# Designed miniproteins, single chains, continued (2), part 65

Each design is a single chain, and the fold is of that chain. pLDDT is the mean over its residues in the fold that is shown.

## One batch from the design tools (miniprotein)

Design m6385
Fold by ESMFold2-Fast:
Structure m6385 (fold): chain A 48 residues (1-48)
Amino acid sequence: KVDEEYRKKVKEINEKAEKLTPDQIEEMRKLYEESLKLPFEYNKKKLE
């Protein structure tokens, strides 16, 4: 299931993020937050 594989990848990224600077972590967090919006935006466009 895509959901389980996604969880695993997120954990792996989190461990690597510990070695990043605060600025880089914040940037990655923004990208992640934006990716969460994509499913809603995609569904809206699809219905439209």
Scores: mean pLDDT 65

Design m6386
Fold by ESMFold2-Fast:
Structure m6386 (fold): chain A 68 residues (1-68)
Amino acid sequence: SAGLEKLKEIAEETKERVKEAREAGASEDEILQIEMEGVHRMLEAGEELNVPDEVIREIIEELAKEVF
């Protein structure tokens, strides 16, 4: 679905932004802000596109395992 694809896109963007920030020497607080912004964007997009809460949770958990 378009909603699922959008959440995966946001998750991948968040993962790349965290990687780039770490490579640039960003602080842990800056990295946490990027992570929180990514999660917020996924929750907002999921609600807007009527993605089931279970699916939103699974994508956030997958991102957390790889990044957080």
Scores: mean pLDDT 82

Design m6387
Fold by ESMFold2-Fast:
Structure m6387 (fold): chain A 59 residues (1-59)
Amino acid sequence: GKEKALEGIRKAAEGGGGSGAASAAGFAHQDENVPKEEAIEAAREGGGERAERGARKGL
């Protein structure tokens, strides 16, 4: 579900930075129907600006 997808993005951003955030955000948007803005916000929460930029590239 959406909440678990968002948590996955945060954890991926914390451990993998931009690359982790990009992969998790893309998957969450495509398969879990998470809005792009929420996926980007979750990445920023987990890994800051670098993760935010990574998520934008993955979407």
Scores: mean pLDDT 79

Design m6388
Fold by ESMFold2-Fast:
Structure m6388 (fold): chain A 72 residues (1-72)
Amino acid sequence: MEREKELRERAERIVAQVEAEHPGADPGTLIRLAVQKAVEEARKRGLTPEEIRRLAQYAADLVMERAAKAAA
């Protein structure tokens, strides 16, 4: 439960960072980059494969929500 909250907060920070690094990117590109960055950063920090998968899931979900809102 605590871990889930931490992973969600990390995903939010990663998404914000990707948006800042790629301000002109298409929504689809942002989704891909956010997931890639989440996996890469988590791996560098020595997180378990389970935690990496969950972090990537939260990052993808968050960007998808933003992409859907922007496209609508």
Scores: mean pLDDT 77

Design m6389
Fold by ESMFold2-Fast:
Structure m6389 (fold): chain A 75 residues (1-75)
Amino acid sequence: MSTEQAVADARAAIAALDQLIAETSDEELRRRAEELRRRLEAAIAAGDAEAAMEEVVRASLLLMEYSIDQLIAKR
């Protein structure tokens, strides 16, 4: 994977985390999303494709957890 592709994926993950942060009323989930967003921005700023992809995986897991929580909450 190229740095350009990793940065694009990281930016997409940040956008998804921003949506989660805006929508969630769960303080712990929001805190976790804010931490991942910070790590993704740091990896992009450093040009670290490997770090960016590791954080994309972490963000994907958190987004999956959020989706399950929304299903349980019967939104």
Scores: mean pLDDT 80

Design m6390
Fold by ESMFold2-Fast:
Structure m6390 (fold): chain A 70 residues (1-70)
Amino acid sequence: MSPSAQAVRLLMEGIEAAARKDYETAARYASEAARLGTGRTRQMALELLGAALEKLGRHDEAAAYYAQAA
C-alpha cells in the first residue's frame, strides 16, 4: 500500500475511534496518518489529532497540532 493510501486508511480508523469516544486510539491513528499523509489528508489528520488531544485534556499539545494544520 502506498504511504498516501495508508494515511487515508489510518485517518478513517481514527475518525471511527473518535466516533466511539476512544480518543486515545483516535490520537494514535491520527498521529500516524499525519506522519504518512500529505496535503488535505495530513491537514485532516492533524485536526483530528488536535481534537482527540483536547478530549484527553492535553490542551497545549492540541494547540500545537492545530497550528500545524493551518
Scores: mean pLDDT 87

Design m6391
Fold by ESMFold2-Fast:
Structure m6391 (fold): chain A 55 residues (1-55)
Amino acid sequence: DALRRALALSKATQDNGGKAPSEEEIQKQLEELTDEEVATLERAKEAGREAAREL
C-alpha cells in the first residue's frame, strides 16, 4: 500500500511537470497502477536492501 502510494505520487509529480500533484491526480495514478508494477517495485526494494548488506 505505501509503495503503491509512493509510486503513484512519483508518477503524478512527473505528469504535473515536477510540481506537487493534487490528491485527485495521485488518486488517478493509484487507480491506473497494476499489481505487476507494484511487485516490480517491491523486488527492487528488496534487492537494494540486500546490496546494502553486502557492503
Scores: mean pLDDT 71

Design m6392
Fold by ESMFold2-Fast:
Structure m6392 (fold): chain A 66 residues (1-66)
Amino acid sequence: MVLRVELVGDVAKGIGTVLRLIGRPDVRVTPEGENVYRVEHTGSEESYRALLEELKSLPHLRVEEL
C-alpha cells in the first residue's frame, strides 16, 4: 500500500512524524518534492489501516492513498 504525505502545517512537527516513519521496519519513505513524501507500507492490512487513520488525524499533514 502506498501513501503520499504532504507537510501542510507545522513543518517541524511534520518532520518529526516523517522521522518516526523512517524508523519503522514495515515502511519505506521516499522524498518526492519539497515537503512531499511517498510512504510504502509492507506490513499487514491491519497495521496499514492503523497508520492511515493516525496520519489522517494529524492537522499538519495531508495524506492521499495512491
Scores: mean pLDDT 81

Design m6393
Fold by ESMFold2-Fast:
Structure m6393 (fold): chain A 67 residues (1-67)
Amino acid sequence: AEELLEELEEAIRRAEEALEAGNLEEAREHALRGVMLLMTLAAMGEAPTPRLEELAARLTEILKRVE
């Protein structure tokens, strides 16, 4: 579970970096990976933690900007 959280955080970080660079295609790719990882964590029955809630909120902001 922790490894998936680390991968989710990395995907979100890369998407945020791509957005700062103005690279919407790269940001979208990393955001989609983040969505897949978040869905996997949800399917595992992972309880929402402050960390997971923070990551989900950051991913939501990215998704709004790459639409």
Scores: mean pLDDT 79

Design m6394
Fold by ESMFold2-Fast:
Formats: C-alpha cells, sequence, structure tokens
Structure m6394 (fold): chain A 67 residues (1-67)
C-alpha cells in the first residue's frame, strides 16, 4: 500500500541519516517520503497521512539540527 511505501522510505531516510549519507541522498529520500504521504492522503488514507507527515517532519527537523 501507499502508506507502507511511505513508511519504508521514512525508515530509509532515518538509516541514511544515521549512516552519514550525503545531504543529496537524505534530501531525495525525505522528498520521496513527502510525495508518498501526499499520495496516501489523496487515496483517502487521511489519518495515516497525517501520522506520516508528523514522522517526516520529525526526521527532517532532526536532520536539520545536525547540519
Amino acid sequence: STVEVAREIIEEARKAIEDGAPPSVVASLLTAAYIAMIAADIEGQTEEAERLKKEVDEVSAEYEKRL
């Protein structure tokens, strides 16, 4: 499902940050996660999309603090 894809991308973004991946890789994964979250919302999974948005925002904020 779109929600499962979004969660997988968020976890890949977390792992990329922990592994010290280049900023371009982290930014690409966070962007992909945002797109998947929007797709889930459009598909009617609004509550799950809101939870995913919170997770993406938290990961993004944590990454920005490390820059």
Scores: mean pLDDT 82

Design m6395
Fold by ESMFold2-Fast:
Structure m6395 (fold): chain A 57 residues (1-57)
Amino acid sequence: GKERAIELGLQAVDAVARGDWKTATELLRQAARIAEPVDPELAELLRGYAEQAASLA
């Protein structure tokens, strides 16, 4: 649900802080997938962040 998507997003922030862009991208994509059926706006935002992280990986 939404709580799990937020949890994964926070884990992605930790990965970014550690310079682990590959892990951040994977976590953000997973969070977006989980968020999509319950919060499409959050899912789109997370997907955008995943694309940015992927370009830095």
Scores: mean pLDDT 82

Design m6396
Fold by ESMFold2-Fast:
Structure m6396 (fold): chain A 60 residues (1-60)
Amino acid sequence: MYTLTVSGLDPALAAELAERINKEYPEVEATADGGTITLVSDLPVEKHIGLALRIIGEGL
């Protein structure tokens, strides 16, 4: 299991990006709490976490 946390986001943007990640990358579990998104995935799904982080970066 791999866990990544992204903080410093607008709470509304974080919630929308987490929903987008969950829809487009079902192997990654994204949860939003305030301005923080937590991404959880099992190895060997590091690529999916990387794609989720790319979506977050594009949303900023």
Scores: mean pLDDT 73

Design m6397
Fold by ESMFold2-Fast:
Structure m6397 (fold): chain A 75 residues (1-75)
Amino acid sequence: SAAAATLSSLEQGVLLAASEHRTRREIAEELDLSQATVSRHIRRLEAKGLVAVNRETGEISLTPLGEAVAAALRA
């Protein structure tokens, strides 16, 4: 279970990029990662309740918890 796990440095980077970009492609370009790597980390962040993915559009958004965590990482 990943529900209470500390975020890895890469998961932190993906969460911050997801606060500014809506698609896996844009996040991958921002972080110089493959879309497959971004997709894997987005699934982990979704499992932790930090992001939500629109299944029809593929658009990524932060949950209120995800926004609070992203704000703490920027402080």
Scores: mean pLDDT 81

Design m6398
Fold by ESMFold2-Fast:
Structure m6398 (fold): chain A 63 residues (1-63)
Amino acid sequence: SLEKGIELLNQGKLDEAIKYFEEAIKKDPNNARAWGLLAAAYHLKGDFEKADEYSRKAQELLA
């Protein structure tokens, strides 16, 4: 669930959090919140290119 992913993100368990967000997107590719959370996780990992890609995807889905 997204909630478990968010809990892991808050604990700094970034790779585990990413798995939950990826699973949410696999079930619903239009889940803008899951894309935004993926962007946040990658930003915290220092992967700014992936963070920007996933952030843009989230914004496109909210437009």
Scores: mean pLDDT 86

Design m6399
Fold by ESMFold2-Fast:
Structure m6399 (fold): chain A 55 residues (1-55)
Amino acid sequence: SAQDRAAALISANTGVPKETVLALLRAGASAAEIGEATGVAPSGVASAIKAGQQL
């Protein structure tokens, strides 16, 4: 799924487990909330979500 891809990209960039990132995405967490949890800038989280959508 697009969320699985986004979680994999964020996990690869942050070292946070993919499972943790995927749980946040499934809970509807905003890019800012995921950024705070992972240490990634909100713009980076938004870019990973867009990339995960496969165009």
Scores: mean pLDDT 76

Design m6400
Fold by ESMFold2-Fast:
Structure m6400 (fold): chain A 112 residues (1-112)
Amino acid sequence: SAKVNELLEKHTPLELLNLPDKELDVLSPEEKEELYKQAAALLPDNEVPAVVKELKTMLELDSEEARLKAVRILGYLAEKAPSEVVPLLEKVAKEDPSELVRLEAKKILRKL
């Protein structure tokens, strides 16, 4: 996607993962997924712990949309930090108040 490529050229991987939803409204759901996948893949290994800490904070928010976003990004980071990410996804799959969020975490875990 030309829009995804433009965002990847203008921002660091860390900035991309922290972009406000309003800045992402120009993207389709498929383009948002591709952006998260590429940003996670480009994220330097030494920055992964800081991003995981932020995502853990997002999982504690009342917003189901914020928690779904956090779960999806964690799924892409699982290859870089499986020891930190997998237990967090397992906890969400068991304990999140939203069935939708729990199912998303379970789907990601099955692919790992």
Scores: mean pLDDT 81

Design m6401
Fold by ESMFold2-Fast:
Structure m6401 (fold): chain A 97 residues (1-97)
Amino acid sequence: EEKKKEEAQKKAEEARKEFEEHRKKEEEYIKKKEEAEKEKKELEEKGKKDPKLKKKYEEEAKKKEEEAKRLLEEAMSEGAKAVGAASKAVAYEQLRK
């Protein structure tokens, strides 16, 4: 009776904390992705200014593009986990009533 309501409350609070942790990780990965995209653009501009080193800067820019893609995939994964945790929290809140 009361014990089941207390368990549902605790699980809802745990799910909310999981949601906050996954959202924080998603935001951190998005920020890192934006930095990698910025570094790519800086490398592309350096390649335009120095034709002798253009190939080297293009190769480095490609690596930054691949890094940004990986970081986006990690952000999307954390976002999906956050949505799952939010759904859990709502379900446990309903069981508490």
Scores: mean pLDDT 85

Design m6402
Fold by ESMFold2-Fast:
Structure m6402 (fold): chain A 78 residues (1-78)
Amino acid sequence: SRQQAVENGIKGNEAWRAGDYLTAGRHYEQAARHYEQAGQLRDAALYYREASEAYRKAGDDDKAQQMEQRADQLLQQA
């Protein structure tokens, strides 16, 4: 739901401020998935990009690249 997307966005921001970039990436990815399921493709793409940056800071380049590819795919459909 949109509410779950917002809640995960907030949790991602809290984890980011704490320096827990892996947890931030997971929450941003969940926010993106909830926006995607709600048909809000531009919001989903923005959160996939936030997840990509968080995963990159965490050293998970594979997940960062997956998130960027998903964001680009959604922007083609928006």
Scores: mean pLDDT 89

Design m6403
Fold by ESMFold2-Fast:
Structure m6403 (fold): chain A 59 residues (1-59)
Amino acid sequence: SKAEKALEYLKQGRVDEALKILLDAGLTPEQARQALDEAIFYLNLGLEEKALEVLEKAI
């Protein structure tokens, strides 16, 4: 899914690539940034499944 691709880029520190996926999915820049920031927060806690849920709900 697009969310899984965005998550993989975030795990690699490739935030700009993840942002592009969310924008291509139809999110506004503000929505995409909020979703990325929340997903990164959960990834930093080791909560990968919650990070994926954030991205799936945003798309």
Scores: mean pLDDT 87

Design m6404
Fold by ESMFold2-Fast:
Structure m6404 (fold): chain A 70 residues (1-70)
Amino acid sequence: SKEEAHRLLLRAIALRLRAIGLEFDAELLEEEAKKTGDKKLLEEAKRLREEAERLREEARELEEEAEKLG
């Protein structure tokens, strides 16, 4: 249904916005690590980037389901 497709797209948008936020936080941690040499910040940044990738994959699946519904 069109209403169901709309709900899936809104969920996908929310996940993509969360992923963008995580990527931004990762960039800030990577920049700080470059200044301080703190390897733990790089580990945290990598974790955030991996989470962002998972959210983008979930968003893609929701977008594909929405397309099939019309």
Scores: mean pLDDT 89

Design m6405
Fold by ESMFold2-Fast:
Structure m6405 (fold): chain A 70 residues (1-70)
Amino acid sequence: SPLVDEVRKLLDELEQLVADGAPAAEIRRKLSELTEKIVEAYEAGHLTDEELAEFVARLQRIQAEVDAQE
């Protein structure tokens, strides 16, 4: 699915921003935007439960890592 591929790419980009030491405010804004996109896609029936679980786990990991730095 192009949507699933796009979400994975955005998650990869967020992981890279954390690794590169980007400002926490920028990372948190992008996390919020991506979380909203994922929730909307799931509610619209565009994501499976398995895909949602993968994306939630990745978002939680990124959130924990940025919170640990600030």
Scores: mean pLDDT 86

Design m6406
Fold by ESMFold2-Fast:
Structure m6406 (fold): chain A 85 residues (1-85)
Amino acid sequence: MSKEELEEEVRLSLLQMRLAVAILAGERALERGDEEEVERVIRELEELIEELERFIEESKSERIRREAEELLRRAREELERLREA
């Protein structure tokens, strides 16, 4: 593994963790009827989607890009779910 590929793996792992935290926060906010927290999570997901789109464009590894594309799909699905709730 190159230093560049390792740096991309670390960035992807941080993005994966951010999505997991956002999903959990969104579920808790919906259960509590906390509309302000739902709006905050929606903004975080929008920012995460923009970062994932940039990461995919910049990534030189086909494997890492594929994993990031799957993460982007999940983030978009979660954003849609929260907006419809």
Scores: mean pLDDT 86

Design m6407
Fold by ESMFold2-Fast:
Structure m6407 (fold): chain A 90 residues (1-90)
Amino acid sequence: KVSELKQKAANYYAAAGILDAAARWLEENPDVFSPEEVREAYRGAAENYRKAAEIDEELAKQLSGPEAEHYRKIAEEMRKKADELERKAA
C-alpha cells in the first residue's frame, strides 16, 4: 500500500529530525550530558534517516515518472544525512 509506505517514510524522517535536534542540544550542554549520550542520540537519528531512505527507495520502485524521481532524490539526501550523523556518533 503506497499511502502506508509514504506515512512510514514521513514518520521515520520526522523521528530522525527530532533526534538530530535533540543530539545537537545535548552536545551544546556538555556540563549535563556525556559524550556517550550525544553519540547515542546521533546514532538514533542516523538509524531513522536510513529507515526513511530504505522506504523512499521502495516507493521509487513502486511509482513512476516525476514522483518516482522525487522519492529517489529524497532517499539519496537521507542516506547522506545518515552517513554524516554516523560519523558524529563514532
Scores: mean pLDDT 87

Design m6408
Fold by ESMFold2-Fast:
Structure m6408 (fold): chain A 58 residues (1-58)
Amino acid sequence: MDEVFNKKIEELKKEFEEDKEEFIELLGKALGKSVGYLKSLPDEKVWELYLKYLKEAV
């Protein structure tokens, strides 16, 4: 990933850390997974799924 993309990812990670619940709800809707399942995952795993979603969107 280039430096501009990395800066954007760092900003999004800060937002994720501030409002994890909102990101989990967004992922659940986007991926068709239950919010309860996503909450059972470690934070790093949820973040990996969000990054995968972003890569598929762009």
Scores: mean pLDDT 74

Design m6409
Fold by ESMFold2-Fast:
Structure m6409 (fold): chain A 55 residues (1-55)
Amino acid sequence: MKYLSKPEFIPEQMKKYAGLSEEEQKKLLEDVKRAYDEGSDGHRIGELVQRHLRN
């Protein structure tokens, strides 16, 4: 697949994601999945993940 139904995590983002509780991780994943389901493109979803996890 060229566009996956999961967030594009870079090593730095994965570190931040791992620092979240299971509940927060689930919430972020659900938010991304929801945006994808609503027809958002992969680029938009990637930006959403980056914005949420950015320090």
Scores: mean pLDDT 62

Design m6410
Fold by ESMFold2-Fast:
Structure m6410 (fold): chain A 70 residues (1-70)
Amino acid sequence: SAELRERARAAARELGLPEEAWEAVADAVLQSIARSPRPYDPSLLRALVWYEAARLGYHGPSIDTFDALV
């Protein structure tokens, strides 16, 4: 979904990730949602963005922004 991709990019921006990371993180989030057997839960979007960003090597979210994901 184009709307879901845009929301994932916006969440990456809000978490302070560099602009170069937004598309890669959005792609990873969309793939994660597509692989899940469960219906998409919008409350998980920020947590998924953080997890995928950390997995891709963007470490900024893991310490300073934890409270923004809860």
Scores: mean pLDDT 71

Design m6411
Fold by ESMFold2-Fast:
Structure m6411 (fold): chain A 98 residues (1-98)
Amino acid sequence: MELTPLTDEQLDELVERAKEDGVTAFVALQIELIAAEFAYGKDSPEVAKLYTALGKAALELGDYETAIKYFERALSINPDDEEAKKGLEEAKKKLEEQ
């Protein structure tokens, strides 16, 4: 039941695909999250990276409230995640703009 986690490059590719086919990319990331939670545990670094990727994908879809929740979950596991910190601030700014 051990899975190889997605590389940072593979996660970035899925986030980029969210701009063209955001729903498919977002669903793929959610499936990876479920698999990683079973393989590595809910508080693992692998799960934290997937929450950050899900936050980025939600941000690209314009779902800023969902993006905030995923980035906050990533930061609850890894408080030093600079990408999650930047994504959280961007999502909050987008919500405040409207």
Scores: mean pLDDT 77

Design m6412
Fold by ESMFold2-Fast:
Structure m6412 (fold): chain A 70 residues (1-70)
Amino acid sequence: GMIERQLGEAMRQAAEALRAGDVETAERHLAEARRLAEQISGTARLVAQAELDRLEAALRDLKAGRTPVV
């Protein structure tokens, strides 16, 4: 649906920002992705939650001066 597409786009933008080393942009898109993930349910939410946890781990690596795995 539209929410799932918006969530996918927010996660894509977060991943792009992480690869570029842009912490502020990555944080903004991850916050939006988390908000959108709260609006979905079932297997789709579980998959989105796992992907968001992975991207947030990459953000922590970037903030610590390590190369993020995106």
Scores: mean pLDDT 88

Design m6413
Fold by ESMFold2-Fast:
Structure m6413 (fold): chain A 66 residues (1-66)
Amino acid sequence: DELDRVMRELGRVSGETQEKADKLRKEGDKDPSKKEELYKEADELLKRTGEENDRRMREALERLRR
């Protein structure tokens, strides 16, 4: 059940990353001087995690095609 394991892991990572991004944005809202920097970090974190999850999904699907 490799696919189910990968799907659970990707969901967990996405959820954790979204929570971290939300915390960064909330912190930026509290400190206007850091808002742009923290929002940029949140967006970059979400982008990196999405790209990594897409890669892992492609690899898992390729393994299942054997």
Scores: mean pLDDT 81

Design m6414
Fold by ESMFold2-Fast:
Structure m6414 (fold): chain A 108 residues (1-108)
Amino acid sequence: PPDEREIAALFNRFVTEPEAEEVIEELSELYGVPKEVLRELLNAETAEEFERLREKVHPAALALALTVAGRRKLLEVVRALSKVLNSDEIFEALLDFSRRLLARRRAA
């Protein structure tokens, strides 16, 4: 799997409009999460929002949203991560997402 820098570069590309919709579609298809919930995750700015959404999404989608938000709201993302996911869960979720995304693109 790609390292954290490769994952971060991929996410940075996808969260730029209009590419954010591509990320939403990929996550919706791979994890069966409603697109409306994924849009909330990508736009979440507080730990409370991430905690609320945690119950509705696959850990990989939550980790993606927290990674994306970190580019914009680093301090809030750090606080959110400490409340909803441990380090191993975050790492495994990002790896799972990366593997599924790459496999999907190769199949397409």
Scores: mean pLDDT 56

Design m6415
Fold by ESMFold2-Fast:
Structure m6415 (fold): chain A 82 residues (1-82)
Amino acid sequence: MEEELLERAKELAREAARLAREAELLAATDPERAAELAARAEELVEEVVRLMSELSREQQEEVMRFAAELGREAAAEIAAAA
């Protein structure tokens, strides 16, 4: 069960990172849509935090490492698009 929660948290973190990246790319051309995507990403982050409260410390660290990797990938893609 906890393994399913771990995978769910990772999936939501990935989706949040994708939406946040897309929001950043759209900020200059479609700020209203960018704001909507950013708000959705924030909702997903809140769900990840909630799920993490049910995970072990080691699993929480795994989710945080995964999110950090996604953040680096998103930053690289934004820089490449600029």
Scores: mean pLDDT 78

Design m6416
Fold by ESMFold2-Fast:
Structure m6416 (fold): chain A 61 residues (1-61)
Amino acid sequence: GAEKSAEAAKEAAKKGEATAAGTGAYDLWRQSGDEEGGRRASQAAADGNAEEAAKYGLEGA
């Protein structure tokens, strides 16, 4: 129904934000040298999960 259509649009927007968050997290891990945090941020971004990508970026900083 309409709820599933709204959820699909939300997932698409979330995926875009997760990609941006993953890029920022990658820059942070390069500065801190936390390779594990950078890998987790990249994985979360690939999964379309902006909150998880930001969390792993914070761990890398």
Scores: mean pLDDT 59

Design m6417
Fold by ESMFold2-Fast:
Structure m6417 (fold): chain A 76 residues (1-76)
Amino acid sequence: HMEEVFRLAEGTLSGLKAAFIAGEFVPKELSFSERLRLAVEVLDKLGISLDDPQAAEKVKENREEVEKIAKELYKK
């Protein structure tokens, strides 16, 4: 989890924003670290790179798919 958080910080600002947007679709009861981990997994499933300068916009445009994947991942 920590290694993934640092990778997000080293990535583009867009990648960080994308992860936060995807995190909105996971349970708020989860810790910040757990929500970030699931958000990153959602981005990976969608094929969106954390260092893509358009990552945040791509997440917004694919909101329905993001929500679907996030809920599926949460169910384990």
Scores: mean pLDDT 66

Design m6418
Fold by ESMFold2-Fast:
Structure m6418 (fold): chain A 62 residues (1-62)
Amino acid sequence: ARVEVRKVGDDYEVTVTAGELRYVQTVRGMSLEEAEAFGEQMLRVAELLARELEKLKEELEK
């Protein structure tokens, strides 16, 4: 899993990748530190969802 933060004009583009899931969000009016913290929160959510999806897939497939 990975978080990438890139400056785009006066804003930051936060990309979160967890397995096959990719989430991209432009955050406005935030500092780099705030954008990174946002990315960390989204990464935690993405990892939880990816794990829960695998578990649910196994339960529903059988």
Scores: mean pLDDT 78

Design m6419
Fold by ESMFold2-Fast:
Structure m6419 (fold): chain A 71 residues (1-71)
Amino acid sequence: ADEAAAQAQVDLLRKTHGLKTIEELAEFAIERRVSPGVLRLVAEQAEKAGMTDLANRLREAADQRVKELEK
């Protein structure tokens, strides 16, 4: 359920803002402080594309976002 919602949000961001690359999507997601689920989904897409450093940066951003929400 939450993963489906995160995927729908990713699809909406791509469509609304014309984000064509995983790099553009990742920078937008980090900048806009999107939900941890969206950040992790984008990290998974970056990893599948061979962008390991970007995937790690997105996972770190997601973990930081979780800590902020728990405080």
Scores: mean pLDDT 77

Design m6420
Fold by ESMFold2-Fast:
Structure m6420 (fold): chain A 68 residues (1-68)
Amino acid sequence: GGGLMARIAARELLEAGLISEEEARELVKLGDQGDLDAAKARIRELARRGLISEELAEKIIAGMDQNA
């Protein structure tokens, strides 16, 4: 489901050094709670802050929607 995509994204972004452990934990928590709207908002915020590209954020969000 979309929660699994949020967990995968959190792990990959953390391993790439693009986000902090705190940000990764929050994204995993939102995914595990099934709060996909909040998880998507968090991913959009990461792109807004310049930590990830807008293209990557859109790809992650699309993956969450396709697996929801």
Scores: mean pLDDT 81

Design m6421
Fold by ESMFold2-Fast:
Structure m6421 (fold): chain A 70 residues (1-70)
Amino acid sequence: SAAARAAAERAARAGAEAALRSIPGDKGQTAAEKTREAGREAAETAESPEQAVDMTLAGFVRAMHEAGGV
């Protein structure tokens, strides 16, 4: 839905920006790209705006942990 897509895009943008601010260099860029990919997948597959945000944030958290080694 348009609402799910908008929610995913907003969450992905915020997450990508946070990744770039928090992690310098290639690792931060990779985390940002993975977050945007999670947002795109959520926009296409999520059945609700809530699910779209949750899927995008899960992707962001995973990308940040992979980049930071936490």
Scores: mean pLDDT 83

Design m6422
Fold by ESMFold2-Fast:
Structure m6422 (fold): chain A 60 residues (1-60)
Amino acid sequence: SAEVEALRAARAANTALLDAHVAALEADPSTSEAERAEAREERDRAVAALDRRIAAAEAA
């Protein structure tokens, strides 16, 4: 469905952007470990939310 395709595209795009953000923080020596941990948690949370939405849309 168009909705599932759009959600999968959003997941891929958000994963790429959040992974790039995490990588940038990990490469920056001025970034604290707490900031890196927060960025990883936000990435994981955002991806998990999209995965749940994809599953719900596929079940419909």
Scores: mean pLDDT 87

Design m6423
Fold by ESMFold2-Fast:
Structure m6423 (fold): chain A 64 residues (1-64)
Amino acid sequence: NAALQAQLDAIAAEFGEKYGAEIEVRVDGDIVHVSARPKPGSTVEQAKKAAIDVARAAHALLDA
């Protein structure tokens, strides 16, 4: 669904900027797939935090 994917992309962009990570998120049925990598100068821990926050936000969006 293009509208849902646009909202997920916006969430990924917001947390990616906040934590310095490149994030991709997609939904397959009820399953949320998140990938995150640190940008240059950022840490793996920042990417992990970004991935967790994106997954939580994506699940909240799907439950709305």
Scores: mean pLDDT 81

